Designed miniproteins, single chains, continued (5). Designs and how they scored, part 34

Each design is a single chain, and the fold is of that chain. pLDDT is the mean over its residues in the fold that is shown.

## One batch from the design tools (miniprotein)

Design m17161
Fold by ESMFold2-Fast:
Structure m17161 (fold): chain A 85 residues (1-85)
Amino acid sequence: ERLRKGEETGRILEEAAEKILKEETPEEGAEIGYKALLKAGELIPETRKITERGGRIILGMRKNKEGIGKLTLGTRRKIMEKIRE
């Protein structure tokens, strides 16, 4: 059950990172990343502190599309580590 939600969350964040890099503007990338992190926090409530922190940083990085993508993948890694508890 936890593993299934972790796989789903991993796919959502990985797909979001790919979409962020394909967008023309960092602003659009930030919105994609933020929404993906909100969805991850809904699927695994124990990770909400991680997703909330990541979301705030993404909003601050609205000028750096590559950084937003990397942060999204970094947050995915932290979530996967927490699930393995």
Scores: mean pLDDT 73

Design m17162
Fold by ESMFold2-Fast:
Structure m17162 (fold): chain A 103 residues (1-103)
Amino acid sequence: SEYEEKAKKYLEKAKDPSLSTIQRAKAYVEAAYWYKKAGKFDEVKKIYDELVSRKDTLTPAELAAAVFIEGLLKNDKALFNSAVILAEHFDPELAKLIKELYE
């Protein structure tokens, strides 16, 4: 589907070492969101599990992305709100992206 192809493109960006950690965090948020829209919850979980496996080394922006993705998996609005609050302190554009995707 168009959503799955979009998700794959963002996942490639999320793994691009030439991009900043903030740019990669935004790409993780986009990839997980579009996989969810495509009905590919297994792919959303894979992204989440990868981030959690290295949680102690995540930047605050990547941690905000992980919290947002957990919200997608659990359908939990409180997790979306937590991700926005965390993102606001480090990158207002990431917070705006998260708000636009879940609101």
Scores: mean pLDDT 86

Design m17163
Fold by ESMFold2-Fast:
Parts: structure tokens; sequence; C-alpha cells
Structure m17163 (fold): chain A 66 residues (1-66)
């Protein structure tokens, strides 16, 4: 099954390492990302997820959720 992550807002950058970034995002219906494009997704709380992605994917999420 294709899982998609709904994102309203990027709260902040948590970690950057080489070509990978971890971002803290608030759940909502502004931008939808296929989980298959992400390296990892972890629920922090019911309204927030920690997303691990390559820099290009992370930057796209940030731009689309402005």
Amino acid sequence: MTVEIDIKEVVGEVLRSGSTMAILAKRGKKYKVPASQLQGVQEVDPEHVLIQADLDTAKKIIEETK
C-alpha cells in the first residue's frame, strides 16, 4: 500500500548529515508526500512527525509548506 504523509508546516530542522536531513513537521493538509520518497517517518506526538529525507526532498517539503 502507498502511504502518504500530510504536512501543514515545517517546525524546524532537527539534524543534517551529509546528503540527509531530519525535519520536524506538523501534520495537516497543505502538502502530501509519498512515504516511499522518505528515508524514515516517526510520530513524535499526534500532531507532529519527524521526517528523514535526502536534502532535495526535504527542501521541497519546506518550500511547499511555506
Scores: mean pLDDT 77

Design m17164
Fold by ESMFold2-Fast:
Structure m17164 (fold): chain A 89 residues (1-89)
Amino acid sequence: GKPLTLEELKKLILEMSDEELEKLRKEALEAAEELKKSKKPEYQKLAELLEELAKKLKEYIEKKSEELAEEIAELLIEIFRLGEKIAAE
C-alpha cells in the first residue's frame, strides 16, 4: 500500500473524532518511548517526530483548525518517509 497523500491525510484528521485523535496521540507517545530505548540516531529522530505529532494532536483536540490539521498531515508524511527509510536499511 502507498502512504496517504497530504490532502488525504488532512481530510482524515479533519474527519477523526476527539477519541480517535487522543488514541493516536497516546500511541505516538508510546511508540516514541520504545524508539528512545535505541541508541541509533534515526530512531531518536523518529521518536522526536512522534513527540511533535503528539503535541500537535493535543493542540488540535483543544482548538480545531485546518492549518493545524495540515501541519499534522505534513508531520505524518515525514514520519512515514523516515519509517520507510529505516525499514529499507
Scores: mean pLDDT 85

Design m17165
Fold by ESMFold2-Fast:
Formats: sequence, structure tokens, C-alpha cells
Structure m17165 (fold): chain A 69 residues (1-69)
Amino acid sequence: APAPSVQQLQDQVRDIVMAIANAIRNGQMSAGQQAARDLRRNLSSQTQIDDDQAAIDNRRQFIDFWRSI
């Protein structure tokens, strides 16, 4: 199967970040932070499945994007 593109991963992260932001806005601050950590871990695991140079580059771009949030 083709590896997900960085753009597809960024789009997925944006949608989920919006859901987490809504949970935080509704007074569930700790739950939103926990969900963000779980998501970050799960997405990082998916990018590590194929450990070639493209996967390493995708992982770096994902980490940089996630740190910018």
C-alpha cells in the first residue's frame, strides 16, 4: 500500500486538533491534552512502520508540524 503523504497526515492532524480545541474550550483541558498526546504517539507509530529515508523525512516534517501547534 502507498505510504500516506505528509499533506494527508497534516490534514488529519488539523481535523483532530480542531476536535481537541473544541474539547478544551468546553472545559475539558486535561482530557484534550491527553487526547493530543495519544494521537501524537499513534501517528508517530504509523510513520515508523516503514523505516526508509522517505519515512524518516515524513516523521521529521510531522514532528516539526506537531511542535508548531
Scores: mean pLDDT 62

Design m17166
Fold by ESMFold2-Fast:
Structure m17166 (fold): chain A 86 residues (1-86)
Amino acid sequence: MEEEREKLADQLIDAAAAHSGLPREVLKAAVDGDPEAREIVEKEATPFARELIDIARAVKNGELTVEEALRRVQEILDRQAAAQGV
């Protein structure tokens, strides 16, 4: 269970880095609760990247199950696909 949560969180961090241009290390620190990294993500990350980091943090903290997190990620991806597919 912990490995599945960590793996999902890592995948969300990678996706957030790709879409925001922020270093992966900063995004991971924000998920881990570093106040300075969280402030950087809040100010500089795209809305999409912020949503991914929020889900990664919630799943890592046990606030979301892996299944709930995957559903939320799919909803975000579907919104991005719809915006690009028009």
Scores: mean pLDDT 78

Design m17167
Fold by ESMFold2-Fast:
Structure m17167 (fold): chain A 85 residues (1-85)
Amino acid sequence: MPTETELIRRAVEEARELLKTRSVREVIEELKERYSDDIVIQVTIEMYLESDEEKQAELAEYFGVEADTRGAGASKLAVRLGEEL
């Protein structure tokens, strides 16, 4: 059985590839089909933290949160994802 860390790593890699050709919405929906809500939340946070400011703003807008600072934005994203997923 893959560990949670291995599932998150795999899902982050898949999300990176999908984001090259698909919108944030389409990527999140595809991840929800394959992974648990907990994994999707963690993957989205990891992608947010690895993204540049422009992509962080896009993700924050998609989930209806404010990208105040990297740490605060990630916390708000986690809460919002828990409500949406």
Scores: mean pLDDT 68

Design m17168
Fold by ESMFold2-Fast:
Structure m17168 (fold): chain A 70 residues (1-70)
Amino acid sequence: SRQQQLQILQASVDGGTKMAESIKQERDRAAALAKVDAQKSLEQGKREADLKSQAATDAMLERQKAIREA
């Protein structure tokens, strides 16, 4: 019957919608993981820059002390 055909079409559409939502969720998870990895790389770069800056400051202070005590 026409009603049975419409029910089959509706079930197919509903199944497609659920599949599309699952694909979107998988994509959103992958994007979130990529953002976390990018954020960690940026934070590591900042830490390395901060450590280099601190080491340069410490070296300058030691040189100034040596000059004053000479």
Scores: mean pLDDT 82

Design m17169
Fold by ESMFold2-Fast:
Structure m17169 (fold): chain A 82 residues (1-82)
Amino acid sequence: AASSKLTTTTYPNKAAAEAAANAILAALAVTSSTVSTDLDGNDVTTRVGSQGSTTLIVSITAPKNAKPDAPTTLTVLTITNA
């Protein structure tokens, strides 16, 4: 059976969110990295890391053309197959 867990955290800027994402992914094999724009024009950077039956999808959402100190959202979706 598969289980999933979603965690959302707001950081004071994109650099802080990127540092947190890098720390989460440091022990995992990163299998993909994509940059897209959402329907509101925000920059979304998504990285996927995996280890065994566990997959983490780590997304950083920052306002497009934001100032360096713009609040940035980090979303981590953890998927585990037993």
Scores: mean pLDDT 75

Design m17170
Fold by ESMFold2-Fast:
Structure m17170 (fold): chain A 96 residues (1-96)
Amino acid sequence: SEEKKKELLKESIKKFTEQALEDLKDPAKRPKLKEKIEVLAKSLGVPEEEHEQIVDEVLQILENAQESGNVEKATEELLELEEALGERYNSPRFPS
């Protein structure tokens, strides 16, 4: 089921990427897109002081995809970012 979980996560991120690229074309939708990314970052345990940095990183990946037309690469980069943030911030922390 671990492989199946990774496939479902990739499909979810692909759908997010496609919708986000459409939202990115409309300036009126950008604030809501930023809020959605912040909510996702918070759900992964990212500290509030780092949310703006993560939003900027995600937006850069999406803007690169918008220019190149390479949705697959953007999906892979966002999946790698999600996995890295989940590992860093969602794992139990020990004092040392």
Scores: mean pLDDT 78

Design m17171
Fold by ESMFold2-Fast:
Structure m17171 (fold): chain A 98 residues (1-98)
Amino acid sequence: MVEYEVPEDTGPETTVEHAIRIAAELVAKSLKEKLNLDEEEYEKVLKLAREAAEKYVRAHPDPGRVTLYDLLKAAVEELIKKGYDEEVLKKLLERAEG
């Protein structure tokens, strides 16, 4: 399950910021499409997912070792705790794993 390319000299922080955004968008869009969320609820989910991913990165000071999967998992776990559909979120996470 491997071909993850580690960020080199360029700037792992920029890569992590992009990964946070992509992870949040993937989670929020999956919930919007599967649960028919309104625009307001979509924005709320997007914000929660992004904040969860950012919190995960802050807990791990080595951003070069944080994967998109780690960020997706952090966002999924936070949204499940907030009462969002765990089956939809778990299926998204399984697809991201391969």
Scores: mean pLDDT 74

Design m17172
Fold by ESMFold2-Fast:
Structure m17172 (fold): chain A 64 residues (1-64)
Amino acid sequence: SAAMDANAKAVREAVEEAHRRGLVEVLTPENPDSVRFLDDEAFAEFTRLVAEKLGAPGAALGRS
């Protein structure tokens, strides 16, 4: 769906940005959504990046 596509794109773009900032390590090169955070600060910054990419500063991923 469009919502899932938007979330996947936002996460991918946030992972690319987090990679450039050295905040995360991608577990598989073929799936940039599969990442490991270096620490709690990295996780918080990544969450902010995802929210910005989604256009909603309070957006949360992983809420089913």
Scores: mean pLDDT 66

Design m17173
Fold by ESMFold2-Fast:
Structure m17173 (fold): chain A 68 residues (1-68)
Amino acid sequence: SPRVEKLLASFERLLADMVAAGASAAQVEVWANYVKKEVEEDPSLSEEEKEELLKRMEELLAKAKAQI
C-alpha cells in the first residue's frame, strides 16, 4: 500500500532523527509504542495495513535501537 510505505518512511525518518539527536533506546521505544497505539486505534486503516505497519515498524525500531 502506498499509504503504508509513506507512513513507514516517515516513521523511519523520525527514528533516525531521534537517534541522531542522542535519544536513548528507552526514549525511542516509548515514542514508537505511542505511534503503534495510534496505528492500532486508527479506524481508517484496514486490518491488513495495520498488520503490515506494526510488523515493519517493529523491524525499524529494532534496527534503530541497534544503532544506539
Scores: mean pLDDT 86

Design m17174
Fold by ESMFold2-Fast:
Parts: C-alpha cells; structure tokens; sequence
Structure m17174 (fold): chain A 61 residues (1-61)
C-alpha cells in the first residue's frame, strides 16, 4: 500500500530515468527511441496512478 510520498518519489524516478534514457538515446543517434521512451513514461505514469489511486507528480498536470 504505497503512501503519497512513495508515489511522488516513484514519479520523480520515472522522470529521472526518462531524461537519462533520452540523453543516452540522443547520444547514440537513436531517434526511434525518443518516442518510445516518451510512450513508456506515459504508460508508467498511468500505471502508477491506476495502482495507487494517487495522481503522479504535478509535472504531469
């Protein structure tokens, strides 16, 4: 049973992983990965909200 604090931390980690992955994909010249990473982020945020019933961080607002 995640707390709101844990949900915010998880959302922050998802954004951090996304930006890191995006930077690595750009450095590798992987243009397809850019959109795939964005889609994965959206999917993960939606899953997090569905699992917890708590909205992700305000960055998604």
Amino acid sequence: MPTPEQVRERGRQLYRDFFRGLAEAVAAGDSDRDRALLDELVTQLKRLEAETGIPPPEVDG
Scores: mean pLDDT 73

Design m17175
Fold by ESMFold2-Fast:
Structure m17175 (fold): chain A 93 residues (1-93)
Amino acid sequence: SSEKKELLREALFYLFLGNEDEAIALLREVGVEVPEDATRKQLIEVVVRGLFELGATDEEVEELLGWARALTSKEFYEEVKEIIARVKAEHKA
């Protein structure tokens, strides 16, 4: 659904800002199960997987990578790129 996709995008934005509590609240609102000990990278993977399941386009992925590049360190941006590439490959298999 369009509403769930928008909430997942908002959660991802908060994760890039380092605001994990707000991201977790949004994920729970959309009915996503969040492990109690989830790391920021694990939360990003959960959100990205949900976005691909809801039919995220290549343009939407490019926008998400743009947010990561603007809002995170170079090191963390490279980790986000790896997560997105891995989840995308798994979704297409």
Scores: mean pLDDT 82

Design m17176
Fold by ESMFold2-Fast:
Structure m17176 (fold): chain A 85 residues (1-85)
Amino acid sequence: SKIDELLKAGKELVRKVFEGNELLQSAMIKYLEGVADELRENNVPDSDIEELIKMFKEGLTLDRDKARVKLEEAIRKLDDLISRS
């Protein structure tokens, strides 16, 4: 499904962000906009979507080691929300 494809894309983008590519960080932000729209279409509560987006944004502002932990946490949250859809 489209939502399963978005989860796979998110996992790959998180991995590639840690290769130090600034363009991939920008792509990840745009990816999050698509994820939010898809989760809303699948009746995920806005409060859960807002929490997920905050986790990703926080991860992007942290030092690399802390960023990795936070972005992996955000991917787990996304996987949980998809499982609820």
Scores: mean pLDDT 75

Design m17177
Fold by ESMFold2-Fast:
Structure m17177 (fold): chain A 86 residues (1-86)
Amino acid sequence: KKEVEELKKKAEEHRALSAQIAKDMADGVARGDAEAQRLLAEHPERGKRMADFIRRGVARDVAQAQATISEHEALADKYEAKAKEL
């Protein structure tokens, strides 16, 4: 029972990290979109280039965050599977 509890705790910790990264990612996307829209409104000539730069940065951050989320979810799945086998 103790080993099952420890494995479940590790799975929960990885799920919690995944959820936190997902929330941070969503907040980052919202902030980036708001800034891009502000630049488009305030700078008619150059705003498109600045908005595109921000959108590219956000897309890169999202890709990195999604990769890290997948790693944590995979670890959580492995810990949960091991707990069920015991």
Scores: mean pLDDT 86

Design m17178
Fold by ESMFold2-Fast:
Structure m17178 (fold): chain A 94 residues (1-94)
Amino acid sequence: SIDDIIKSDSEIDKQLRELGKEFVKALEEEDFELALLLVRRLGNFVDSLPDDHPLKKELEELLKKLEKAVEEKDKEAAKEYLEKFLKLYVEARK
């Protein structure tokens, strides 16, 4: 679950957990327009990283895969890419 991926109680991690949960809910409700908006909001977390951060490019590639999965209405692929993104972003903040 998202709570298992993001265990910290920091303000950023709370915002990221809420965003991830809203994204999964949007997918389950088939609100793909909202899901795309939420992918853009995840992009803001990546944009906050330095340009030379070693994981920034991989996070950007995961967001592109996530966006494509939402556009293709592939809920299972979208959930998989969300989980990979969240795990990698938490690692990027260490």
Scores: mean pLDDT 85

Design m17179
Fold by ESMFold2-Fast:
Structure m17179 (fold): chain A 76 residues (1-76)
Amino acid sequence: MERERAVEAAEEAAKASKDPFVKRVARQLARAARASTDPEGARRILAGAEALLEAVKNGDSSDEAVRKLAEAMEKA
């Protein structure tokens, strides 16, 4: 469940963003989610992917989006 949602959120962030750097980060998260074998790792990636997607939808800068991603993953 968490892995599937993480992949979907990351792919949606990649599609929504026009920034090549953010698109690359989002695609790396999608790959990490697909490779995740433990619930803890999947949960952390999901938190990061959802934070990145939210930041992109809000029109946040690349720097702000990445900061929110990192913070969400650290707290997960």
Scores: mean pLDDT 82

Design m17180
Fold by ESMFold2-Fast:
Structure m17180 (fold): chain A 78 residues (1-78)
Amino acid sequence: GMTTDQLFDRIRQRDQSVFDQVQQLFDQGIQYLQQGNPQLAGQYVRQAQDLASSIGIPSSDVVSAFLQEARRRGIDLP
């Protein structure tokens, strides 16, 4: 699947402002997962999907990259 690095490179090439916002949303989503709040994490991922979609990045790529980032940061997901 698409990695966070691959997703972030594609977003940055298209729109730096969207890249900065998606990166912040990912960081907040990861923090909520670490706190045991997947519902709030899901809200931040949805915002990242909406922003990425506005510049032509598929929502599925955003979800895939977020799950890879969560695992990379030591969160074991089902």
Scores: mean pLDDT 83

Design m17181
Fold by ESMFold2-Fast:
Structure m17181 (fold): chain A 77 residues (1-77)
Amino acid sequence: HMSAGEALEKINEAIKKAAEQLGVTYDEAKDAVSALGRKLAEEKGITDGREATQLVAEAIEKYGPVETFKLGREAKE
């Protein structure tokens, strides 16, 4: 499983790349990541923020940065 440092590195790189590719601000991309993390944690009954961070990093690995950020925007209700 990914270490916390590896997860944070993947997320920070993905935020920058998705912001550039989608033409949105870094803060908007970061907010989408936070929304996705909250949704994934809620769906799995996870209360630890570090585990939620790892779920986001895993989503980036599976779907790629742009698709992961689109899922995050959809998670904002």
Scores: mean pLDDT 76

Design m17182
Fold by ESMFold2-Fast:
Structure m17182 (fold): chain A 81 residues (1-81)
Amino acid sequence: SEEEKKQQEIYDEFMAILKEKAERDRRLSYLQEQLKNPETREKALAEIQSLLDEQAARHARNKALRDEYIKKLEEEISKLK
């Protein structure tokens, strides 16, 4: 059914997210090992900070997209009056 197709698409997207997470986890594990060595610690911390900044920026963008979607729904509701 069409419902089953939509469910499959959601699961496929979720699996793609898990793959991306696994790749990020590998990078974070590498950086965590670099933190154990005093010679590489400062560079590793700088790279970790960049990753945290990227995550914060992505979260802010996702929030903006959600706020925009809500605004569109409110505009559609107002047109029905």
Scores: mean pLDDT 80

Design m17183
Fold by ESMFold2-Fast:
Structure m17183 (fold): chain A 84 residues (1-84)
Amino acid sequence: MESEERRREIAREIAEKLLEVAAEFAEAVLAAYELYKAGKEEEAREKYHLTKPGEAGVEQARAELAVVREVREREREEEERRRE
């Protein structure tokens, strides 16, 4: 049986890893989209292993990246303030 503290710690680590994966995926989608717009379709496929993203997918990626950045910035500021 894992302690409640350890379970909360694992949950936080999972949440952090999910934010990292979401950010990396969103950045890959945006980078691939820019390459496709530039006519570099083969380079986009080879570098990011993604097909051309649709407008909805690009909008979602931008929204996710903005949320991840806001959450990370807020967490960093909170940690700095609590440590003083």
Scores: mean pLDDT 75

Design m17184
Fold by ESMFold2-Fast:
Structure m17184 (fold): chain A 94 residues (1-94)
Amino acid sequence: KEKELFDEAKEVAERVLRIAQYVADKYNDPELKKKVEELREKFKNAKTIDEIISVAEEGVRLLQEAADKYNDEKLRKVAETLRGEIERIKKKKS
């Protein structure tokens, strides 16, 4: 179960990072591109489930900020869904 939960958290974090990269490219946002690159480095260095969850949470926050900045309703819904998945993983972790 520990390895399964770790892999599940890693998959969600990878998906968050892919979406954040897509959004940064879509809006040609250099600040967001830089933040996504920094988060990707944190993800590569993450060794614990808590570190991976932290990356995913920070990534969702970037998506929410971008949704507000660009008034992107679809992105807002995507960020909300990902946030729910992260909260579910956190409950399983406990």
Scores: mean pLDDT 86

Design m17185
Fold by ESMFold2-Fast:
Structure m17185 (fold): chain A 67 residues (1-67)
Amino acid sequence: MDKTLEKMAEATKENARKLVEQKRFDQAAWTLERMADYLDEKGYTEMAQELRKLAEEVKKKGKEYKE
């Protein structure tokens, strides 16, 4: 029940979106995966899975745009 972890997840999503706009897809995916690992370790498995899914989508977009 830590609002801090929820805020960190939201901030990570926002940072990842900014990185995607800058076409830094690998960095965006990495940021999401690291936060997902941290949340999973803390028992927030659903939120971690959401971030991992978003990271996979970012990786696919990066390959498609071939930056």
Scores: mean pLDDT 80

Design m17186
Fold by ESMFold2-Fast:
Structure m17186 (fold): chain A 100 residues (1-100)
Amino acid sequence: SMEELKKRNEAFKKAREVLQKALDEIERHIQNGDKEGALEVAKKAVEEILKIFESILTPEQVERVRKIGEKALEELSKAQTPEEARKIMEKFYKEVLEIF
C-alpha cells in the first residue's frame, strides 16, 4: 500500500505538471487566434496524461480516461476564450481524478 500510494502520488504530480504546461501553451495559441495549435497541444497533453495513468489504472479505467479526454477535446474545439479552454482542461483533470 505504501509503494502504491507513492506511485499514485508521483503519477498525479507528473500529470498536473503536464496539464499546467499545456494550459499555458493553449492560452497562448488561443490568444493568437491559433485554434488548431491549441487543439494539438491539448491532444498531446491528454495522450501524455493517459500514458502516465496507464501504469496505475486497470484497462477499463484507462478506457474511461480515454473517453473523458475525447469529450474534453471536442468541447475545446468549440472554446472561444482562454478562460473557457482552461475550464475545459481543468474539468478533464478533475473527472480523471474521480476514477480513483
Scores: mean pLDDT 86

Design m17187
Fold by ESMFold2-Fast:
Structure m17187 (fold): chain A 56 residues (1-56)
Amino acid sequence: GAAIEKLKRENGVTDEDLAALAALAAAVGPAVLAQMIQRESGMSPEEARALAEELA
C-alpha cells in the first residue's frame, strides 16, 4: 500500500527490511509495531500506524 511505497522511496527500506517488519507485526500486533516504528524512525504517529496496519 501507499505507506509501504512511501517508506521504500523516502527511507531506502529494502524488501528484506519489510519482511522483518511484517514478521514483527504478526508477533506484536499493529498497535505495538506502530509505537516501535515511531520511537526508532521519528515517523509521525499517523504514518507509523498506517505502515503498521499495512504490514499486519
Scores: mean pLDDT 76

Design m17188
Fold by ESMFold2-Fast:
Structure m17188 (fold): chain A 62 residues (1-62)
Amino acid sequence: EKLKQIEEDYENILKTIEEDYKRAVEELSKYPRFTQEMIDDIFEAFKLIAEAIYKLELERLK
């Protein structure tokens, strides 16, 4: 029930992050100041935030 919804929401957030990552690479790669490492670090941070929210929602079910 709620657990399945939380899992599906997390998977959807991860898919959105992946799509946004591809767009960011395409858009920002034309600017030499934006390195691949900078883009990767930003999207790693987004994934960590998504995971933290997922874990908080799981804790709320206890």
Scores: mean pLDDT 80

Design m17189
Fold by ESMFold2-Fast:
Structure m17189 (fold): chain A 110 residues (1-110)
Amino acid sequence: ASTKERVLASVEEELAELKKELEEAKTLAELKEIADKLYSLTRRIAEFIEENPDLFTPEQQELAREALRLAEKVIEEIKKNPNIDPAKLKEKLKEILELLEQFISGMRAQ
């Protein structure tokens, strides 16, 4: 498999795990841990795109940047409000996951 295919498979696996963790999460502490993991994943994807821009369309690069921006905003909101509403945090994390799923789906459709 190509480097691109290996990275996509790795990201798909991590996304599947995070989606399951998000569905099973019952506490604010668990949701904060998922937020940190999503932020780490979005950063690694952005770094891979910066190192390999020719492997991605401008639209795919924009989806990845949007996911990173939302993840950064979520981390900032948690720092500002440590007692953030768990339901609101879960909705924000779901939005980040949906953007990353769109990114992967776009990559697979090529």
Scores: mean pLDDT 85

Design m17190
Fold by ESMFold2-Fast:
Structure m17190 (fold): chain A 75 residues (1-75)
Amino acid sequence: SLEELYEWAKQFLDDALKKVEEMKLPEDYLNRVKEIIDKAHEELERAAEAGDYDRMLEILNKTKEELGKIVEEAE
């Protein structure tokens, strides 16, 4: 369901942030990660309010790609 996807998505973002913080990345990379996660939370909330399951998946996939790129750049 949309509600189950939204709860899972919020948990995924929380877990991703904690994992990145544990990696002790340089401050610039950590700040970029936080901005991406904050943006994802806002977009997910809007998708949930609209009842848009496909949009929620799009946001999750895009966020995962953006986070992966930053982690790769940080070495």
Scores: mean pLDDT 83

Design m17191
Fold by ESMFold2-Fast:
Structure m17191 (fold): chain A 79 residues (1-79)
Amino acid sequence: SPVVARTVKAREAVYELAVELLTAAGMPEEKAREAAEQLVRNALAPVAKLTEILREAGLPEAKAREIAERVKALVDEAI
């Protein structure tokens, strides 16, 4: 299914971008991967929910929102 193939590719792209942004923000790689997996599971959720996940992972509110908005923009472009 083209929808399934596109969803898988979008999920991988979201994961890779999230890990890159989270490690650039100072998160240890292992923790960044765990947070990225949570963002992928919640990729269709509102930015507010993605921001909450990142705050719970230890990011300051402003940085969490910045990364959540960038991840959400990629999801919206991929679908």
Scores: mean pLDDT 81

Design m17192
Fold by ESMFold2-Fast:
Structure m17192 (fold): chain A 92 residues (1-92)
Amino acid sequence: MELYEPDEKLKALLEEVGETREKLTEAELVGSLLRYVVKNKLLSIDKETGETIVDLKDTPLGELFGVDRLTMAELLAALFKLLEEKGKKIFE
């Protein structure tokens, strides 16, 4: 089983939605991130494309990723890039 240990900044954001585990699976990390996005009302629909977007402007998550706006697919890609650069990947 592949587990991830998020960095301190990501861990602090996930704690806002009740995620306190030190090590999480990919599905648990994605689920907790989506709970954070929903709780903070960051989801919107692009009126031009009809695509679901995540509005990160002036948010701690936007500061963490260094971007103001992402699609859902781009948000997941940014999460896994952050885990590769600053997180810890554990194999069991």
Scores: mean pLDDT 76

Design m17193
Fold by ESMFold2-Fast:
Structure m17193 (fold): chain A 80 residues (1-80)
Amino acid sequence: SDAEEATKLAQEGIEVANEAIKLADKANNISAQMQAGVGVMAAATALSLTRRGKPDVELARKALEVAKEALKAAKEGKEG
């Protein structure tokens, strides 16, 4: 269902974004840390909408995409 898909994508987005935040913080990469924060907010919003019976699979998918890009940026910036 859309609710199950949105929940899975949003939860994955939060996990990926949290990893990105930890790596970005270690690398002092403020840009990647901010991008990861946006991913967390978008994913949390998608979960909230799903609990309210209005699942937004597109928002959940975008949240995961933002989180993955933040993780990539954090990994690429790790050497300073």
Scores: mean pLDDT 84

Design m17194
Fold by ESMFold2-Fast:
Structure m17194 (fold): chain A 61 residues (1-61)
Amino acid sequence: MEEKERLEKLIGAELSEEQFKVSREAAENLHRVARDFAEKLLEKIDNESAQRELAEYEALE
């Protein structure tokens, strides 16, 4: 309930239940990506294994 109301205020419009569900799933996906990126950055500073993993990721095009 609170999450739906906050999203409605941010968008400036009322959301259907389906629109709210899609918006929440998108927010959860963004949170996961941001966390994964932060973890890889921390490991890059501290660990050679992280550097190898980042190089493999950069090779994916």
Scores: mean pLDDT 65

Design m17195
Fold by ESMFold2-Fast:
Structure m17195 (fold): chain A 57 residues (1-57)
Amino acid sequence: SAELEAGIAELRRLEREGVRAAIAGDEQKLAHYQARARALREELERRFGRETVEAAL
């Protein structure tokens, strides 16, 4: 679905920002993006199911 695809794209964006923060040594920014990515993943899993989200990743 378009909503799942958009959610996965946003999750991938948050993960890329987290990697950039880690490379820069910005622990606060890394923690921020990790928390947002976890919250979004949990929302997607509640809405679409864990197996569906894992298959889309």
Scores: mean pLDDT 88

